# Designed miniproteins, single chains, continued (3), part 26

Each design is a single chain, and the fold is of that chain. pLDDT is the mean over its residues in the fold that is shown.

## One batch from the design tools (miniprotein)

Design m8872
Fold by ESMFold2-Fast:
Structure m8872 (fold): chain A 68 residues (1-68)
Amino acid sequence: SEADALLATLSPEEALLLRVLLGGVRDGASWDEIEAGLATWLRANPHVPAAVAARIRALLRREAERLA
């Protein structure tokens, strides 16, 4: 799956965040809630590259759209 492929490229902390936010999407959280959660985590983790953050956001958005 696209999620599994992305998870294989992430650090353990980035992978844990993605798993948590994917769980939120699957549990019916709104996109605004998912985006707020991601933004809060990124503020706490400024060392995460912008390209990695963009890939996580793009995957979460596609999963949210697929389940809508």
Scores: mean pLDDT 84

Design m8873
Fold by ESMFold2-Fast:
Structure m8873 (fold): chain A 86 residues (1-86)
Amino acid sequence: MDALAEELRREVDELLEEAYRKLSEAMGSGTEEALEEARRVVEETREKAREAAKIDPETGKEMLRRAENLERLLERVAAAVRAAAE
């Protein structure tokens, strides 16, 4: 049981890193395609964070907060990319 919580934490951490990379790509390229890829990784990150919260509420709450911040960043990146479009 302890090992499962740590495995989910590592999965969430890895997904957070991937999501930040995809968001950086979307900001750099300014394309809807890159935004959609970032959105998929962000959504997967949130799903894994919710699984972690069911097992370890304190750690899971922190992981969910990080995923929520990532989701808000995605919304801002999407708005900025679309606003910058000619």
Scores: mean pLDDT 80

Design m8874
Fold by ESMFold2-Fast:
Parts: sequence; C-alpha cells; structure tokens
Structure m8874 (fold): chain A 110 residues (1-110)
Amino acid sequence: PKSINKTFADPAANKAVHLLVVLHLYALLKQDKEVLERSEKLFQELLQDPSKAPSIAEEVEQELLELFSKEENPEKLAQEILQLADVLGYGKLKPEIETVLQEVLEKLKK
C-alpha cells in the first residue's frame, strides 16, 4: 500500500513502519491472511495514533521473531522478502527492510 511508505519525523514511528512493511511482505509471500489482516490493522492504528509506535514496533518485532524461528531456512525467507519488496515497488525502503531482517536474523542466533 502507498501509505505504508510514509516517512515520519519520529524515529520510533519510522521503525514501526519498517517492521510493519516486513510483516506485510511476509504475509503476502506466505499467503497468510491472518498476519496480513493484523499488519493492516496495526498500520491503521499507527496512522490514527502515532504515539502507539513504540508498542506497535515491539509487538511486530516479537511476531517476526516467532514467525522466523519456525522457519527451516530463515536466511532464505529474508532474501525472498527483499526480492518481493523490490517487485512490489518498495525499493526506496529496501535498506530499511534489509536492516530489520538482519536484526531479526541476528536475534534468532542468540
């Protein structure tokens, strides 16, 4: 969605957007309707009340960690998400998406 590429002045809101973009791309890639609906709901909550950004960011990061921990090849999943981002026109956010994916993968190794 075009609105998910929105940049905020608040760094916490930008982090929440980048985490939500990764969750949304995961849902599209896996055709997971429940995760897709959750990502859209959380994004709407962020747009309505940006002060919720820290809470949304924490919730999304925890969900991404759980989803990736269940994956047999989390590095392959991360690469597929990056490729999907490029195909869907999220190329401008690709470095930020890559940073989120690298942080998730690093936390899974600890």
Scores: mean pLDDT 80

Design m8875
Fold by ESMFold2-Fast:
Structure m8875 (fold): chain A 80 residues (1-80)
Amino acid sequence: DVALVIEVLREVYEEMGDELSEEAREIVERFIRELEAHPERAQEIAERFGEEVQKLSEEDQEQLKRMLGVAQERLAALLA
């Protein structure tokens, strides 16, 4: 369910987003906002997010990979 994914992404962003650059934070905030507005376009939105992430610094990319890992772990735990 895309709604559950959005909830987990927002939670992880609130906890770990301060370690990102301003540019990376803007990209993540837009990604979450677009998923909320258009959950039926989740795949397209995720593809654009991935492309934008590739333009970020290595430090931001590493932090986003770490954040994604935490989000995936939390989603797996919620799929009881």
Scores: mean pLDDT 83

Design m8876
Fold by ESMFold2-Fast:
Structure m8876 (fold): chain A 77 residues (1-77)
Amino acid sequence: SRATATFDAEGVIVGTSGTGAAAELVAAALGQHATDFGVRLVLEGGTAVKLPDGRVEIRTPAGTITLVPTASGRSTV
């Protein structure tokens, strides 16, 4: 399964989406800090990959969880 947790400027998980066991994990993490949640998943057997766009993808036995900053829509071109 696959789920996404979105976090605010303070690093707090404010939104979740997805289905299955991965969605249950991120729903339980609402109000937690995304960094702490990510570290917990890695300690519990997950593998984390930091993406160039600031997202973190964590593969766990329950499924893939993506940590995403809330989009503020800034362009620097």
Scores: mean pLDDT 75

Design m8877
Fold by ESMFold2-Fast:
Structure m8877 (fold): chain A 79 residues (1-79)
Amino acid sequence: SAEEVVEAALRGLDALREFVLTDESVTAEQLEQLLRELEELREYIESDSSVSPELKERLLAKIDELEKVLREQKEKRLS
């Protein structure tokens, strides 16, 4: 179901967040690439009419949270 796919996606985004926060080997260039990929994912989710508005809001909120973490980590790697 769409709900099961969304729950799996949310778990994947949480796992990526923890990986970026704990793995100091992730480069600023890799974080920039991930930020671009998250923006593409956002556009895809926003265009998908098969996903309920409530599930879209949950996914987009998680993407917003992860983007913030990635930007903060990128700044730390560049310092």
Scores: mean pLDDT 82

Design m8878
Fold by ESMFold2-Fast:
Structure m8878 (fold): chain A 82 residues (1-82)
Amino acid sequence: FDPKKGAELGREAALESERQGLSPKEAGEKGGEAAARGSGGGEEAIKAGIEAGKKAEELGLSPLAAGYSGAGAAIRAAEKEA
């Protein structure tokens, strides 16, 4: 479990998604997946990140905020796997 690496990769994915003009849902999914991989999380961590990204879009958050939400959820799920 590496929350620092997860946070770093999730942040980079969220920023890149914003630069590409992706939707909040897409930014959340990419941020969550990158954070899950960085923190050493498995499938459940990836799913948690994707679900948080979808929820962020429903709440009207920006792509960057959705990306950070996805990353945070993925890191929390990865910690439970550790």
Scores: mean pLDDT 77

Design m8879
Fold by ESMFold2-Fast:
Structure m8879 (fold): chain A 76 residues (1-76)
Amino acid sequence: DADLEALREKMLAMLEGLVAGSEEEFNELADEWAKELEKSKELAEIAKIVKAMKEDRVKSARELAEKITEYVREQL
C-alpha cells in the first residue's frame, strides 16, 4: 500500500545518493528520511541506522538495506 510504496521510494533515494557518491546529497537525504521514519515506532530502529550513516556510509548502508528489505518482505 501507500506506506510500503513510500518506504520503497525513500530506500531507492538513499541508494541513489550512495551510488552518486555525493556526501552532501546523501547526508541531506539521510536526515530528512530519518525524520519521517521516527514518526513510526516500528521504523524507529531504521531511523537510528540512517542517522548513523553520517559517520560511516558504507558500513551503515548494508545494515539499512537489510533492515528495509526485511520490513518490506514482512509487509508483502
Scores: mean pLDDT 65

Design m8880
Fold by ESMFold2-Fast:
Structure m8880 (fold): chain A 65 residues (1-65)
Amino acid sequence: SLQAALDEGLARMMGWTLPNLVDVRFEGNTVTFYLKNVDKETEEELKKYEEILKKRGLTFEVVKV
């Protein structure tokens, strides 16, 4: 659907702003960001992204690798 494509695009753009992003994966309505390192600036940005994505009906997860 167009909505699913837009939500995926939004999540990928958000991921691309993170310097230590390894991967972004989608499984149903769950978006998972894989990161090598999470400094305080990245942590603050992730909290903002989680709020935005949750308001759009998505489940947001972060995995440190």
Scores: mean pLDDT 83

Design m8881
Fold by ESMFold2-Fast:
Structure m8881 (fold): chain A 95 residues (1-95)
Amino acid sequence: SSRDKHLDLLKEAFLKAGLEEAAKALEKAKKGEADEKDIEILEKAWEELPEEVKREILVRLLELAAGDKPKELILRNLEKLGLPEEDKERVLKAV
């Protein structure tokens, strides 16, 4: 369940950025069909995303993980990412 939500968030971000091949690679990964080439496409696409978009994706992933992960681990990831206070509050409300 959470894995599918994480993959859907990444797919939406890639499609908005015009990275259609990365979106297809994510669909393969969701089905368990991703190969080494698909992973390479995903890694390159991630590097091409603007920093603001990467931050928003990471915030949403942390929100989805908040119920399954220790609060301390979520807080450490927020610190490491250097997120704005409003984004930190979004994740903390999910915990």
Scores: mean pLDDT 67

Design m8882
Fold by ESMFold2-Fast:
Structure m8882 (fold): chain A 95 residues (1-95)
Amino acid sequence: MKEKLKKLLEEMSKIVEELAGKVEEALKKIEELLKEKDPELYKEVEEILKKYGIESPIGKLSVIGVELAHRLGLISEEEKEKLLEKIAEKEKALK
């Protein structure tokens, strides 16, 4: 399981590097990658986005990063919840 998520992170990292400064294009490619390689993860990300009211491209990328970090065991459930709340606060500041 962790090897699959590490490979996904490596592919996402390459997309972000290639599209430096183009957050919306990076998000679109990452969403397409997630839909193809891990549709279950993509569905969970969509549920989180709806729950926290996150609409901005940078906010969506941040949620994807937090969910992947949690699935890799890098953060606890409590740390994930705190990070998602901070992302939601930043989202409100962008509006």
Scores: mean pLDDT 78

Design m8883
Fold by ESMFold2-Fast:
Structure m8883 (fold): chain A 70 residues (1-70)
Amino acid sequence: SAAAALAAHQEAVRKARELLLELLKQHPGAPVETSVDATADTLTITIKVGDTKVTVTADLVSGEVTVDVS
């Protein structure tokens, strides 16, 4: 349903935002990049902390959030 799709989208954005805020709380001033892939319906947030790159990927359809550290 449209309501379920909207709820999944809002949940994905909320989870990504909460994770971003926690990372920024621990690493104030870290550079942040965001991108949206309309074809894959994904939101990607990248935070660079020194030599470490943290990438948060939110699937706007399923509501799943994945974190990769490199």
Scores: mean pLDDT 77

Design m8884
Fold by ESMFold2-Fast:
Structure m8884 (fold): chain A 89 residues (1-89)
Amino acid sequence: RKEILEKLKELEKEALELGKKLVEALEKGDYKKAAELLRKLAELVREASELYAEMLREEDPELAEEVLKKGEELAEGLLEKAKELEKKA
């Protein structure tokens, strides 16, 4: 589980950098770039949710399933937003 915590820290760092780039793209009206960044964020959300669920599964399997469900909902929302932004480009 130490390896999972290390991976989660790396994903958090990547998410922060993607978030900064997303804000810059939106400020510049680069909706195509913003959509690409939102898709990358959706992938990170799914990966992070799977890692959190893996950590929780032995101690709280119900919470692990809830984390997976909430992570998928968030990822789908990000993908829908990316699709909307691509239509503006």
Scores: mean pLDDT 84

Design m8885
Fold by ESMFold2-Fast:
Structure m8885 (fold): chain A 61 residues (1-61)
Amino acid sequence: SQLDRDAAISREVAELVRAGDEEALARLIAESDPEDRELIERMVRVVENGRALRAEQAAAA
């Protein structure tokens, strides 16, 4: 289903962003359908925002 596909893509993107594997992330984007690329870009922003929030919390502690 679309939901299962979106969940799988979101998980893969989160893993690649966490690992800092920019080459693998760029390849995933290049090989993805236009609709999936929009989801990937959104997920990258979500993961990056989460990292920024955690960094602020660590700096405040």
Scores: mean pLDDT 76

Design m8886
Fold by ESMFold2-Fast:
Structure m8886 (fold): chain A 62 residues (1-62)
Amino acid sequence: MTKGESQLQATLKRADTLAKQGRQLEAADLLDDAGDQMKDTDPESSKQLHDRAKKLREEAKK
């Protein structure tokens, strides 16, 4: 079973945990990696993951 939804949910949860630990850049890297993997299969989820990664990178820098 390959549901992009399940992978998206798991990835977002992991990223949230990392961000809470102050590891926002690691969370962003995780989201970007997952987004790249889903780009051809589920462009909608891929875009959402990349958008969130970008926001986390900006938050981590500031």
Scores: mean pLDDT 77

Design m8887
Fold by ESMFold2-Fast:
Structure m8887 (fold): chain A 62 residues (1-62)
Amino acid sequence: GSAEEIARAERVIAGMEEAIASGDRTVLLAALRDAEEFLPTVPEELRPRVEALIAEIRALLG
């Protein structure tokens, strides 16, 4: 992807990692929603990392 697409992906990943570190259900739900909206546009190289973080957030919310 472009540098802008990669930078956006890195911001989404950072937001998910921060949400996981916080353990706050409201923050986790917001991060999950943002990640799911972003997933169709995520660069292929970063897709496994985004999917892994989504799975981790879902496990924490379960």
Scores: mean pLDDT 82

Design m8888
Fold by ESMFold2-Fast:
Structure m8888 (fold): chain A 58 residues (1-58)
Amino acid sequence: AAQLAAQIGARARELGGAPPAALVQQVAERLVRAHYGAAVPEAAVRVTARYLAERYPG
Protein backbone atom coordinates (compact mmCIF):
# COMPACT_ATOMS: atom_id res chain seq x y z
CA ALA A 1 0.00 0.00 0.00
CA ALA A 2 2.66 2.54 1.01
CA GLN A 3 4.82 1.51 -1.94
CA LEU A 4 1.92 1.92 -4.36
CA ALA A 5 1.13 5.36 -2.91
CA ALA A 6 4.76 6.45 -3.34
CA GLN A 7 4.79 5.27 -6.96
CA ILE A 8 1.57 7.17 -7.67
CA GLY A 9 3.06 10.33 -6.15
CA ALA A 10 6.12 9.98 -8.37
CA ARG A 11 3.94 9.49 -11.45
CA ALA A 12 1.86 12.57 -10.62
CA ARG A 13 5.07 14.61 -10.49
CA GLU A 14 6.29 13.16 -13.81
CA LEU A 15 3.01 14.15 -15.47
CA GLY A 16 3.64 17.72 -14.32
CA GLY A 17 1.71 20.24 -12.30
CA ALA A 18 -0.96 19.77 -9.66
CA PRO A 19 -2.94 16.57 -10.26
CA PRO A 20 -6.59 17.34 -11.05
CA ALA A 21 -9.17 14.69 -10.09
CA ALA A 22 -9.27 13.20 -13.61
CA LEU A 23 -5.49 12.82 -13.77
CA VAL A 24 -5.39 11.31 -10.27
CA GLN A 25 -7.99 8.74 -11.34
CA GLN A 26 -6.03 7.80 -14.49
CA VAL A 27 -2.73 7.41 -12.63
CA ALA A 28 -4.41 5.39 -9.86
CA GLU A 29 -5.99 3.03 -12.40
CA ARG A 30 -2.67 2.41 -14.17
CA LEU A 31 -0.76 1.67 -10.98
CA VAL A 32 -3.53 -0.43 -9.43
CA ARG A 33 -3.59 -2.60 -12.57
CA ALA A 34 0.15 -3.14 -12.22
CA HIS A 35 -0.37 -4.51 -8.70
CA TYR A 36 -3.72 -6.33 -9.05
CA GLY A 37 -3.38 -7.57 -12.63
CA ALA A 38 -6.24 -7.60 -15.14
CA ALA A 39 -9.00 -6.64 -12.68
CA VAL A 40 -8.96 -3.14 -11.21
CA PRO A 41 -10.79 -3.01 -7.86
CA GLU A 42 -12.82 0.20 -7.58
CA ALA A 43 -12.05 0.44 -3.85
CA ALA A 44 -8.28 0.35 -4.48
CA VAL A 45 -8.57 3.09 -7.11
CA ARG A 46 -10.66 5.28 -4.80
CA VAL A 47 -8.27 4.88 -1.86
CA THR A 48 -5.33 5.77 -4.11
CA ALA A 49 -7.12 8.79 -5.58
CA ARG A 50 -7.98 10.00 -2.07
CA TYR A 51 -4.33 9.69 -1.02
CA LEU A 52 -3.24 11.84 -3.97
CA ALA A 53 -6.00 14.39 -3.33
CA GLU A 54 -4.85 14.74 0.30
CA ARG A 55 -1.15 15.10 -0.61
CA TYR A 56 -1.68 17.26 -3.71
CA PRO A 57 -4.94 19.13 -3.11
CA GLY A 58 -4.17 21.72 -5.86
Scores: mean pLDDT 60

Design m8889
Fold by ESMFold2-Fast:
Structure m8889 (fold): chain A 85 residues (1-85)
Amino acid sequence: NEIEEEINLHLKEAESALKAGRYDDAKENLIKAVQLADENGLLAKYEKELSKIYYRLYFEYATREDGEKRFGRLVLELGKIKKKK
């Protein structure tokens, strides 16, 4: 429950930051939410919410940080859930 509350807090902060144009803050909170969900086996439960924020962030970041392929890693983790059929 506390872990899920922490994931939801990071998701809310990421969405709030996105609406405010604070893309770096949104990215940091999304990464923390993904890490907590992955470490606790909750990626499947939060996949839809994580994907929604991830895609909005990805398209707002026309140029990802040089040398940093974090979005590729997030796509890989979310893709594991989608291919579980």
Scores: mean pLDDT 69

Design m8890
Fold by ESMFold2-Fast:
Structure m8890 (fold): chain A 74 residues (1-74)
Amino acid sequence: MAKEEAQKILEEVKKKLDEFVKKVKDSKIYNDVKQFKDIAVGSLQLLVEKGDVDGALEKKRETEKVLAKIEAEL
């Protein structure tokens, strides 16, 4: 079901964000990463409720790009 597929994407992104928050816990960007996580998870939850799998995949790609950029600058 589309909603189940979008939920799996949300869970994958949440896991990556949780691991990244742990990684930057002692960093100056810790609060910024926590806020980014809350915004990204909130946006994905709305997409899951709508069953928007394509939107969830796009949001996953955007989130992964942001995390990769932050990690490269650490």
Scores: mean pLDDT 82

Design m8891
Fold by ESMFold2-Fast:
Structure m8891 (fold): chain A 66 residues (1-66)
Amino acid sequence: SMDKALAAEKKRNEQLLAKYSAANNEAGITMVKLREALINNNEEDALKYAEELGPQLYKAMKNALK
């Protein structure tokens, strides 16, 4: 069911947040927060996290694809 799928997705995000926090991966933490906001249909927080992450990911991806 949809409710069970959403609950599983939220648990996965909690696990990812714990892993990235333990690794001091700030970009990973922001990505998990963005995913959580989208799952909860929280547009305000989703846009905030997207703004924080976008330019950093753009530059990182450009450098990685050389």
Scores: mean pLDDT 78

Design m8892
Fold by ESMFold2-Fast:
Structure m8892 (fold): chain A 72 residues (1-72)
Amino acid sequence: KEENLKKAEEYLKQAEELFDTDPRKALHYYGLAIIYYEEAGDKEGLLKVIDFAREKFGPLAAEDRASAAAQA
């Protein structure tokens, strides 16, 4: 599982490097990092990746309407 954790960190790093030049490719690498964090069973790492992606791309969750946020 340590290999999966290392891969997750590598993909996260690549995503951050690509964010400025190719945000679409960066999103793909964030997705890979998430998959490998899940494989490693690292919930804290998974949460960190999600937080980074949200911070970098902003509230891409236009799907999370104000009404939904107010309820949940």
Scores: mean pLDDT 69

Design m8893
Fold by ESMFold2-Fast:
Structure m8893 (fold): chain A 74 residues (1-74)
Amino acid sequence: SIMDEAKARLEEILAEIERAVAAGEDPAAIVARATAGLSEVLRLLKENNVKPSGELSALLAELLTRISELQRQA
């Protein structure tokens, strides 16, 4: 389903952020990639008229919080 695909993509973006942070990558570069990935997920949801709820909504909030934390370091 579109929700399952969106969830998997959000989980992968979160995992990629943590791998990049652990590798000492520049926060600005991490934010740019994570934001691009998030934009694609949001586009997928909007084009398919999927309203985020439950676990998907929680993952979106977690990713947005993590991006905001990294933006303060950039």
Scores: mean pLDDT 86

Design m8894
Fold by ESMFold2-Fast:
Structure m8894 (fold): chain A 79 residues (1-79)
Amino acid sequence: MAKEKVREKLLEQAKENDLYNEKVERFIDALIEGKLEEAAEYLQEIFKEKNNVTLPKEDLLGMAEKMRELIEKAIELEK
């Protein structure tokens, strides 16, 4: 299934770059499901833990939307 292949590739990339953790996995799942608000919340948690940075919700949503567009294209290519 196209979504499962994209999820697996994203998780492999995160593991290869030593970025894998539970929040990153939840963020990827939220993006694949199109849950942009939820994805933005996980993205904020990741930025706080990794970089001690807090971003406006509008910027986080914009990033999640752009990442979702890339995931949609990846899913289409896997079909």
Scores: mean pLDDT 77

Design m8895
Fold by ESMFold2-Fast:
Structure m8895 (fold): chain A 57 residues (1-57)
Amino acid sequence: PPPLVYPSAEHQEAVRAVADEADDQGLSEDEMAAKLVARGVPPSLAREAARAIHDSL
């Protein structure tokens, strides 16, 4: 698959918000993915973004 690219400012803002929450609250990768989907991020991109966030914590 192509490298993960955040296609819009809204997707980038969702990732930042979930990353901040994960750092503060210790969210799992699955919880981060679910929160990203709730914020309008497509499920496949949400899974990849959640993994990237998890790996950066």
Scores: mean pLDDT 74

Design m8896
Fold by ESMFold2-Fast:
Structure m8896 (fold): chain A 72 residues (1-72)
Amino acid sequence: MEEEIKRFEESRKLAREIARTLLYSQVEADLKIVGREDELEELKALLDAGSPEFNKRFDELTIEAIKKEREK
């Protein structure tokens, strides 16, 4: 049972690291599409801080990226 608890703790740690890496990759990709790569470090800092501002800025970025892709 204790080994099972340790396994879940390790799995959760890895899952959080994977989720953060995926979010970083998505933000970077969207920023490249819109030509605002200079905002990458700022958005990473907001995500790491758990700021509600991250969700707002990420949503705005996603909409802008979609519009840019539709242009060509």
Scores: mean pLDDT 76

Design m8897
Fold by ESMFold2-Fast:
Structure m8897 (fold): chain A 60 residues (1-60)
Amino acid sequence: AAEQEEQFLKAVDIIKKLVEEGKISKETGAQILNELIDQAERISPETAEKIKKALDELLS
């Protein structure tokens, strides 16, 4: 549902900010995003793909 996707995308935004601020490493951020991808795939493949794109951008 839309509210579930919003929660995942909010979590992604928080993780990106933590990496940008140097509070966590890109490696740690990537690990957390991979966990979110696994959870999202059980609910919405579309949401999982959005998180995968965010992970790719983080590691670029």
Scores: mean pLDDT 81

Design m8898
Fold by ESMFold2-Fast:
Structure m8898 (fold): chain A 95 residues (1-95)
Amino acid sequence: MEEIREELKKLVDELVKIANEYGLKDSADRFKKFVDEVAEVLSPEELELLTRRIKELIDIVKNSKITDPKQKAIFIEEQLGVLEIFLVTLRMKEE
């Protein structure tokens, strides 16, 4: 479980660095705080799912063929929004 939490932290830090390269510091900071809050209450299986989703998003962003920096920033912002909705869904299903 600690291993998954460490991997999640590394992936979140990588995503934050990518977002910062495109001027999305406020969105990146908000996302990181939200992940930190949600991760405290997730089951091991939900942590694995979240970790996989963040890794997939990083891969999608890195492999995107978007050449315009402003369009790439919008794309990253939209992907962060999708993950935030996913985090809300995980939070609401906890019992």
Scores: mean pLDDT 80

Design m8899
Fold by ESMFold2-Fast:
Structure m8899 (fold): chain A 67 residues (1-67)
Amino acid sequence: SSSTVADKALEDILTAPSREEALAALRAALAQDPSALDRVREKLEGMRDVLPERVVARAEEILAEVE
């Protein structure tokens, strides 16, 4: 499902030691499910209260990179 694919992509973005690994995971998710990008953004926004602000900002930067 889109939620599962997006959840994995978001986790990789938040925890990956490198930007390239995070981007590769996100691109793989988008290839499998084009709606994953919107879902990752929705999930990230929903987690804003539990994540540090700088972590959210970095994740948004990585999401912008795939465009």
Scores: mean pLDDT 78

Design m8900
Fold by ESMFold2-Fast:
Structure m8900 (fold): chain A 62 residues (1-62)
Amino acid sequence: GSERERELREKQRRLEEIKNFLETRLGLDVIGVSETSIRARNGRTGREVVIDVDHFGPNQPR
């Protein structure tokens, strides 16, 4: 329904913001995206991290 379309657009917007934050501010490469999480890798160390989209706020810089 239209609710799912709205949620999809909202999630896509949030994912773009989080991806930009991870790449620009943290220097991570985004290697995978799910409905609830983003998997990123530190290109320098090869370390992988999983970020919960619901708990990650690019407007929470602390």
Scores: mean pLDDT 70

Design m8901
Fold by ESMFold2-Fast:
Structure m8901 (fold): chain A 65 residues (1-65)
Amino acid sequence: NEKLERIAERISLMTGLSFEEALELVKKTVEGDLKAAEEIAKLLKEASGLDVDPEVLQKTIIEES
């Protein structure tokens, strides 16, 4: 799915995760795993200083996928 791959590429760049690791977390987030969204949000804060609500992040990823 090109939309999920595009989201995963951005997350990979912003977090320092590999594309494959980012894609797995994005896919789990779309499947309703809030803990995957929490992990993405934590890594975004650590790597990029971006503070994002995991619930908002999950909803955004689901709507964009």
Scores: mean pLDDT 83

Design m8902
Fold by ESMFold2-Fast:
Structure m8902 (fold): chain A 94 residues (1-94)
Amino acid sequence: SMAEELKELAAKANEAREAGDEREQTLYELEGIDLMIDYTMSQAPSHPEESIRMLQQAADYAEQLAKTSKDPEISKRAQELAERARKAAEEIRA
């Protein structure tokens, strides 16, 4: 399930954090967001309300990573993911 895959990515991000690898931690977090957006969009026709909530959560998480990242490439990628998630949520609402 998406929840189990996200849990695995969160565990990898935590391992990277404990190792002091800030960049690897954030890359795993971005992979989790990308997975959440992609999976959620595939499920949206069957689960529109749940999909909107998941996309809002993904957008908020990506925005937080964009604000806290010292790496401009990571910050830009996170901002792009946040925008993509917000647009997807609006399209489901329409």
Scores: mean pLDDT 84

Design m8903
Fold by ESMFold2-Fast:
Structure m8903 (fold): chain A 61 residues (1-61)
Amino acid sequence: MAEKKKKLEELWKKFAKEVREKGSVTYQELIDFLKKIMPLLDKTQQEQAKKQIEILKKILK
């Protein structure tokens, strides 16, 4: 796997473990995670992540 994909998988596993241990995730934590992984995503995935961040921000208003 490309190095960026491996790093993305590691960050995802850490986030998923934290969510499981807490039993919940806040919209703020999800937004922060999406921002953190953004540089590791391809163009299509970045567009999807940006859309999700905007939706989550709108909910948090």
Scores: mean pLDDT 77

Design m8904
Fold by ESMFold2-Fast:
Structure m8904 (fold): chain A 64 residues (1-64)
Amino acid sequence: MPSVEELEKYSEQVAELLKEIINNPDISEEEALKRIDEIDWPSEEEKEETKELALELLESLKKK
């Protein structure tokens, strides 16, 4: 398991990314996924879960 400090860092980076998507719904799926790939993930599973969440959020925003 990652340390509390590592989890806090990832949580902050993920929160900033999600905030950016919410404030700019015109961001492409490709760009959002690229931003996720730039984060230093503790595991591939967490990275994939975050990609799924980001795509779901973008889809939701498209519907208003």
Scores: mean pLDDT 70

Design m8905
Fold by ESMFold2-Fast:
Structure m8905 (fold): chain A 85 residues (1-85)
Amino acid sequence: MEELKREALTFIKATNELNEEVRKLAKLLSPEVQKKVQELIDKSNEYLKKAQEYLEKGDAEKALYYAAEALAYAIQALALAEKAL
């Protein structure tokens, strides 16, 4: 259980850092692509919020699940931003 909590925290941190970097990259893109990237970041942030809520409740397994989903959306946002450069 402690291992899952550490993994969830690592995924949450990585996702927050990635979303911040993608947001910076998005400023260099067309408004149309910025909107699509922001939609993916918003979904990532919704899942991050759920991950943090479950982590606070002591449910490390659900926290890790939601953190992984958040990371997946962050990676999709990065891929979209990179292709548009």
Scores: mean pLDDT 87

Design m8906
Fold by ESMFold2-Fast:
Structure m8906 (fold): chain A 76 residues (1-76)
Amino acid sequence: AEAFALARLEELAKELLEEHPDLSDLSLAVVRTADGVTEVRAVFVSKDGKLVVLTVRVSADSEVLGEEREVVEKLR
């Protein structure tokens, strides 16, 4: 499940960077949430100080439960 979640997160990151090539990859974190559900996140920062957070949730049987893209404005 974890390897599958990371692979899916990687594809979403490619799509995001194709749309916004000026984003810098800040961090990648794997968070286990709920029983048998793996959540992975990647955080990107723009030159304007905005954070973009990608989240992928997958089940223990490697089924995608959710994919999210959140834009958070943050002071530089």
Scores: mean pLDDT 70

Design m8907
Fold by ESMFold2-Fast:
Structure m8907 (fold): chain A 93 residues (1-93)
Amino acid sequence: SARREALLAEGLALIERARTAREVLTTPSSQLGGAEWDRKRAELGAFLMGTIAARIAAGELPDVPPSGEWAAEALRRVIDGLLARGEALLAAA
């Protein structure tokens, strides 16, 4: 059904985005290849920070200035949330 196809597509897209973000964040800097990988890492960082800002605006996260520790933990929680949502959508399909 169209509903099942939509759930599968959204679920897979969220899982792939979360996996890509995690891979970039956990890749050692010594293994980063050139300007293209640096740009991709910056783009994913901007996306994750935008997702944090959206969650703050939705009241899901406190509106506090990000420290390095807070930002890293918040990014991991966002990635885990994207994975959990993606898996739930796949299970619902």
Scores: mean pLDDT 65

Design m8908
Fold by ESMFold2-Fast:
Structure m8908 (fold): chain A 85 residues (1-85)
Amino acid sequence: SMVEEISRLLEEAKRALEQGDKDKAKELIEKIESFSPESILEWLREKAREKGVSITSVSITYTSLFISVRQEDWESALSDLRDLL
C-alpha cells in the first residue's frame, strides 16, 4: 500500500542518516514528495492512530522534517524521523 511505502521510505531514510549517508536520506525523503497529497494525508491519519496522537501533531513533525531536509539540518531531520517512527 502507499501507506506502507511511505513508512518504508522514512525508515530507510532514518537508517541512512544513522549511517551518515545524507545523500541517500535526502533521495528517499524527496521520493515521498512525489506521492499524492491524498496518500500523504492517509499516512498521516494512520500514523496518528498508531501513536495515539492528534493528526495535527504528526503533521507538524512531518512538515518540520521536510523543512530540515531542505535546509540540510540533518540533526533536526533525524530527530523528526525518530519522532515520526
Scores: mean pLDDT 87

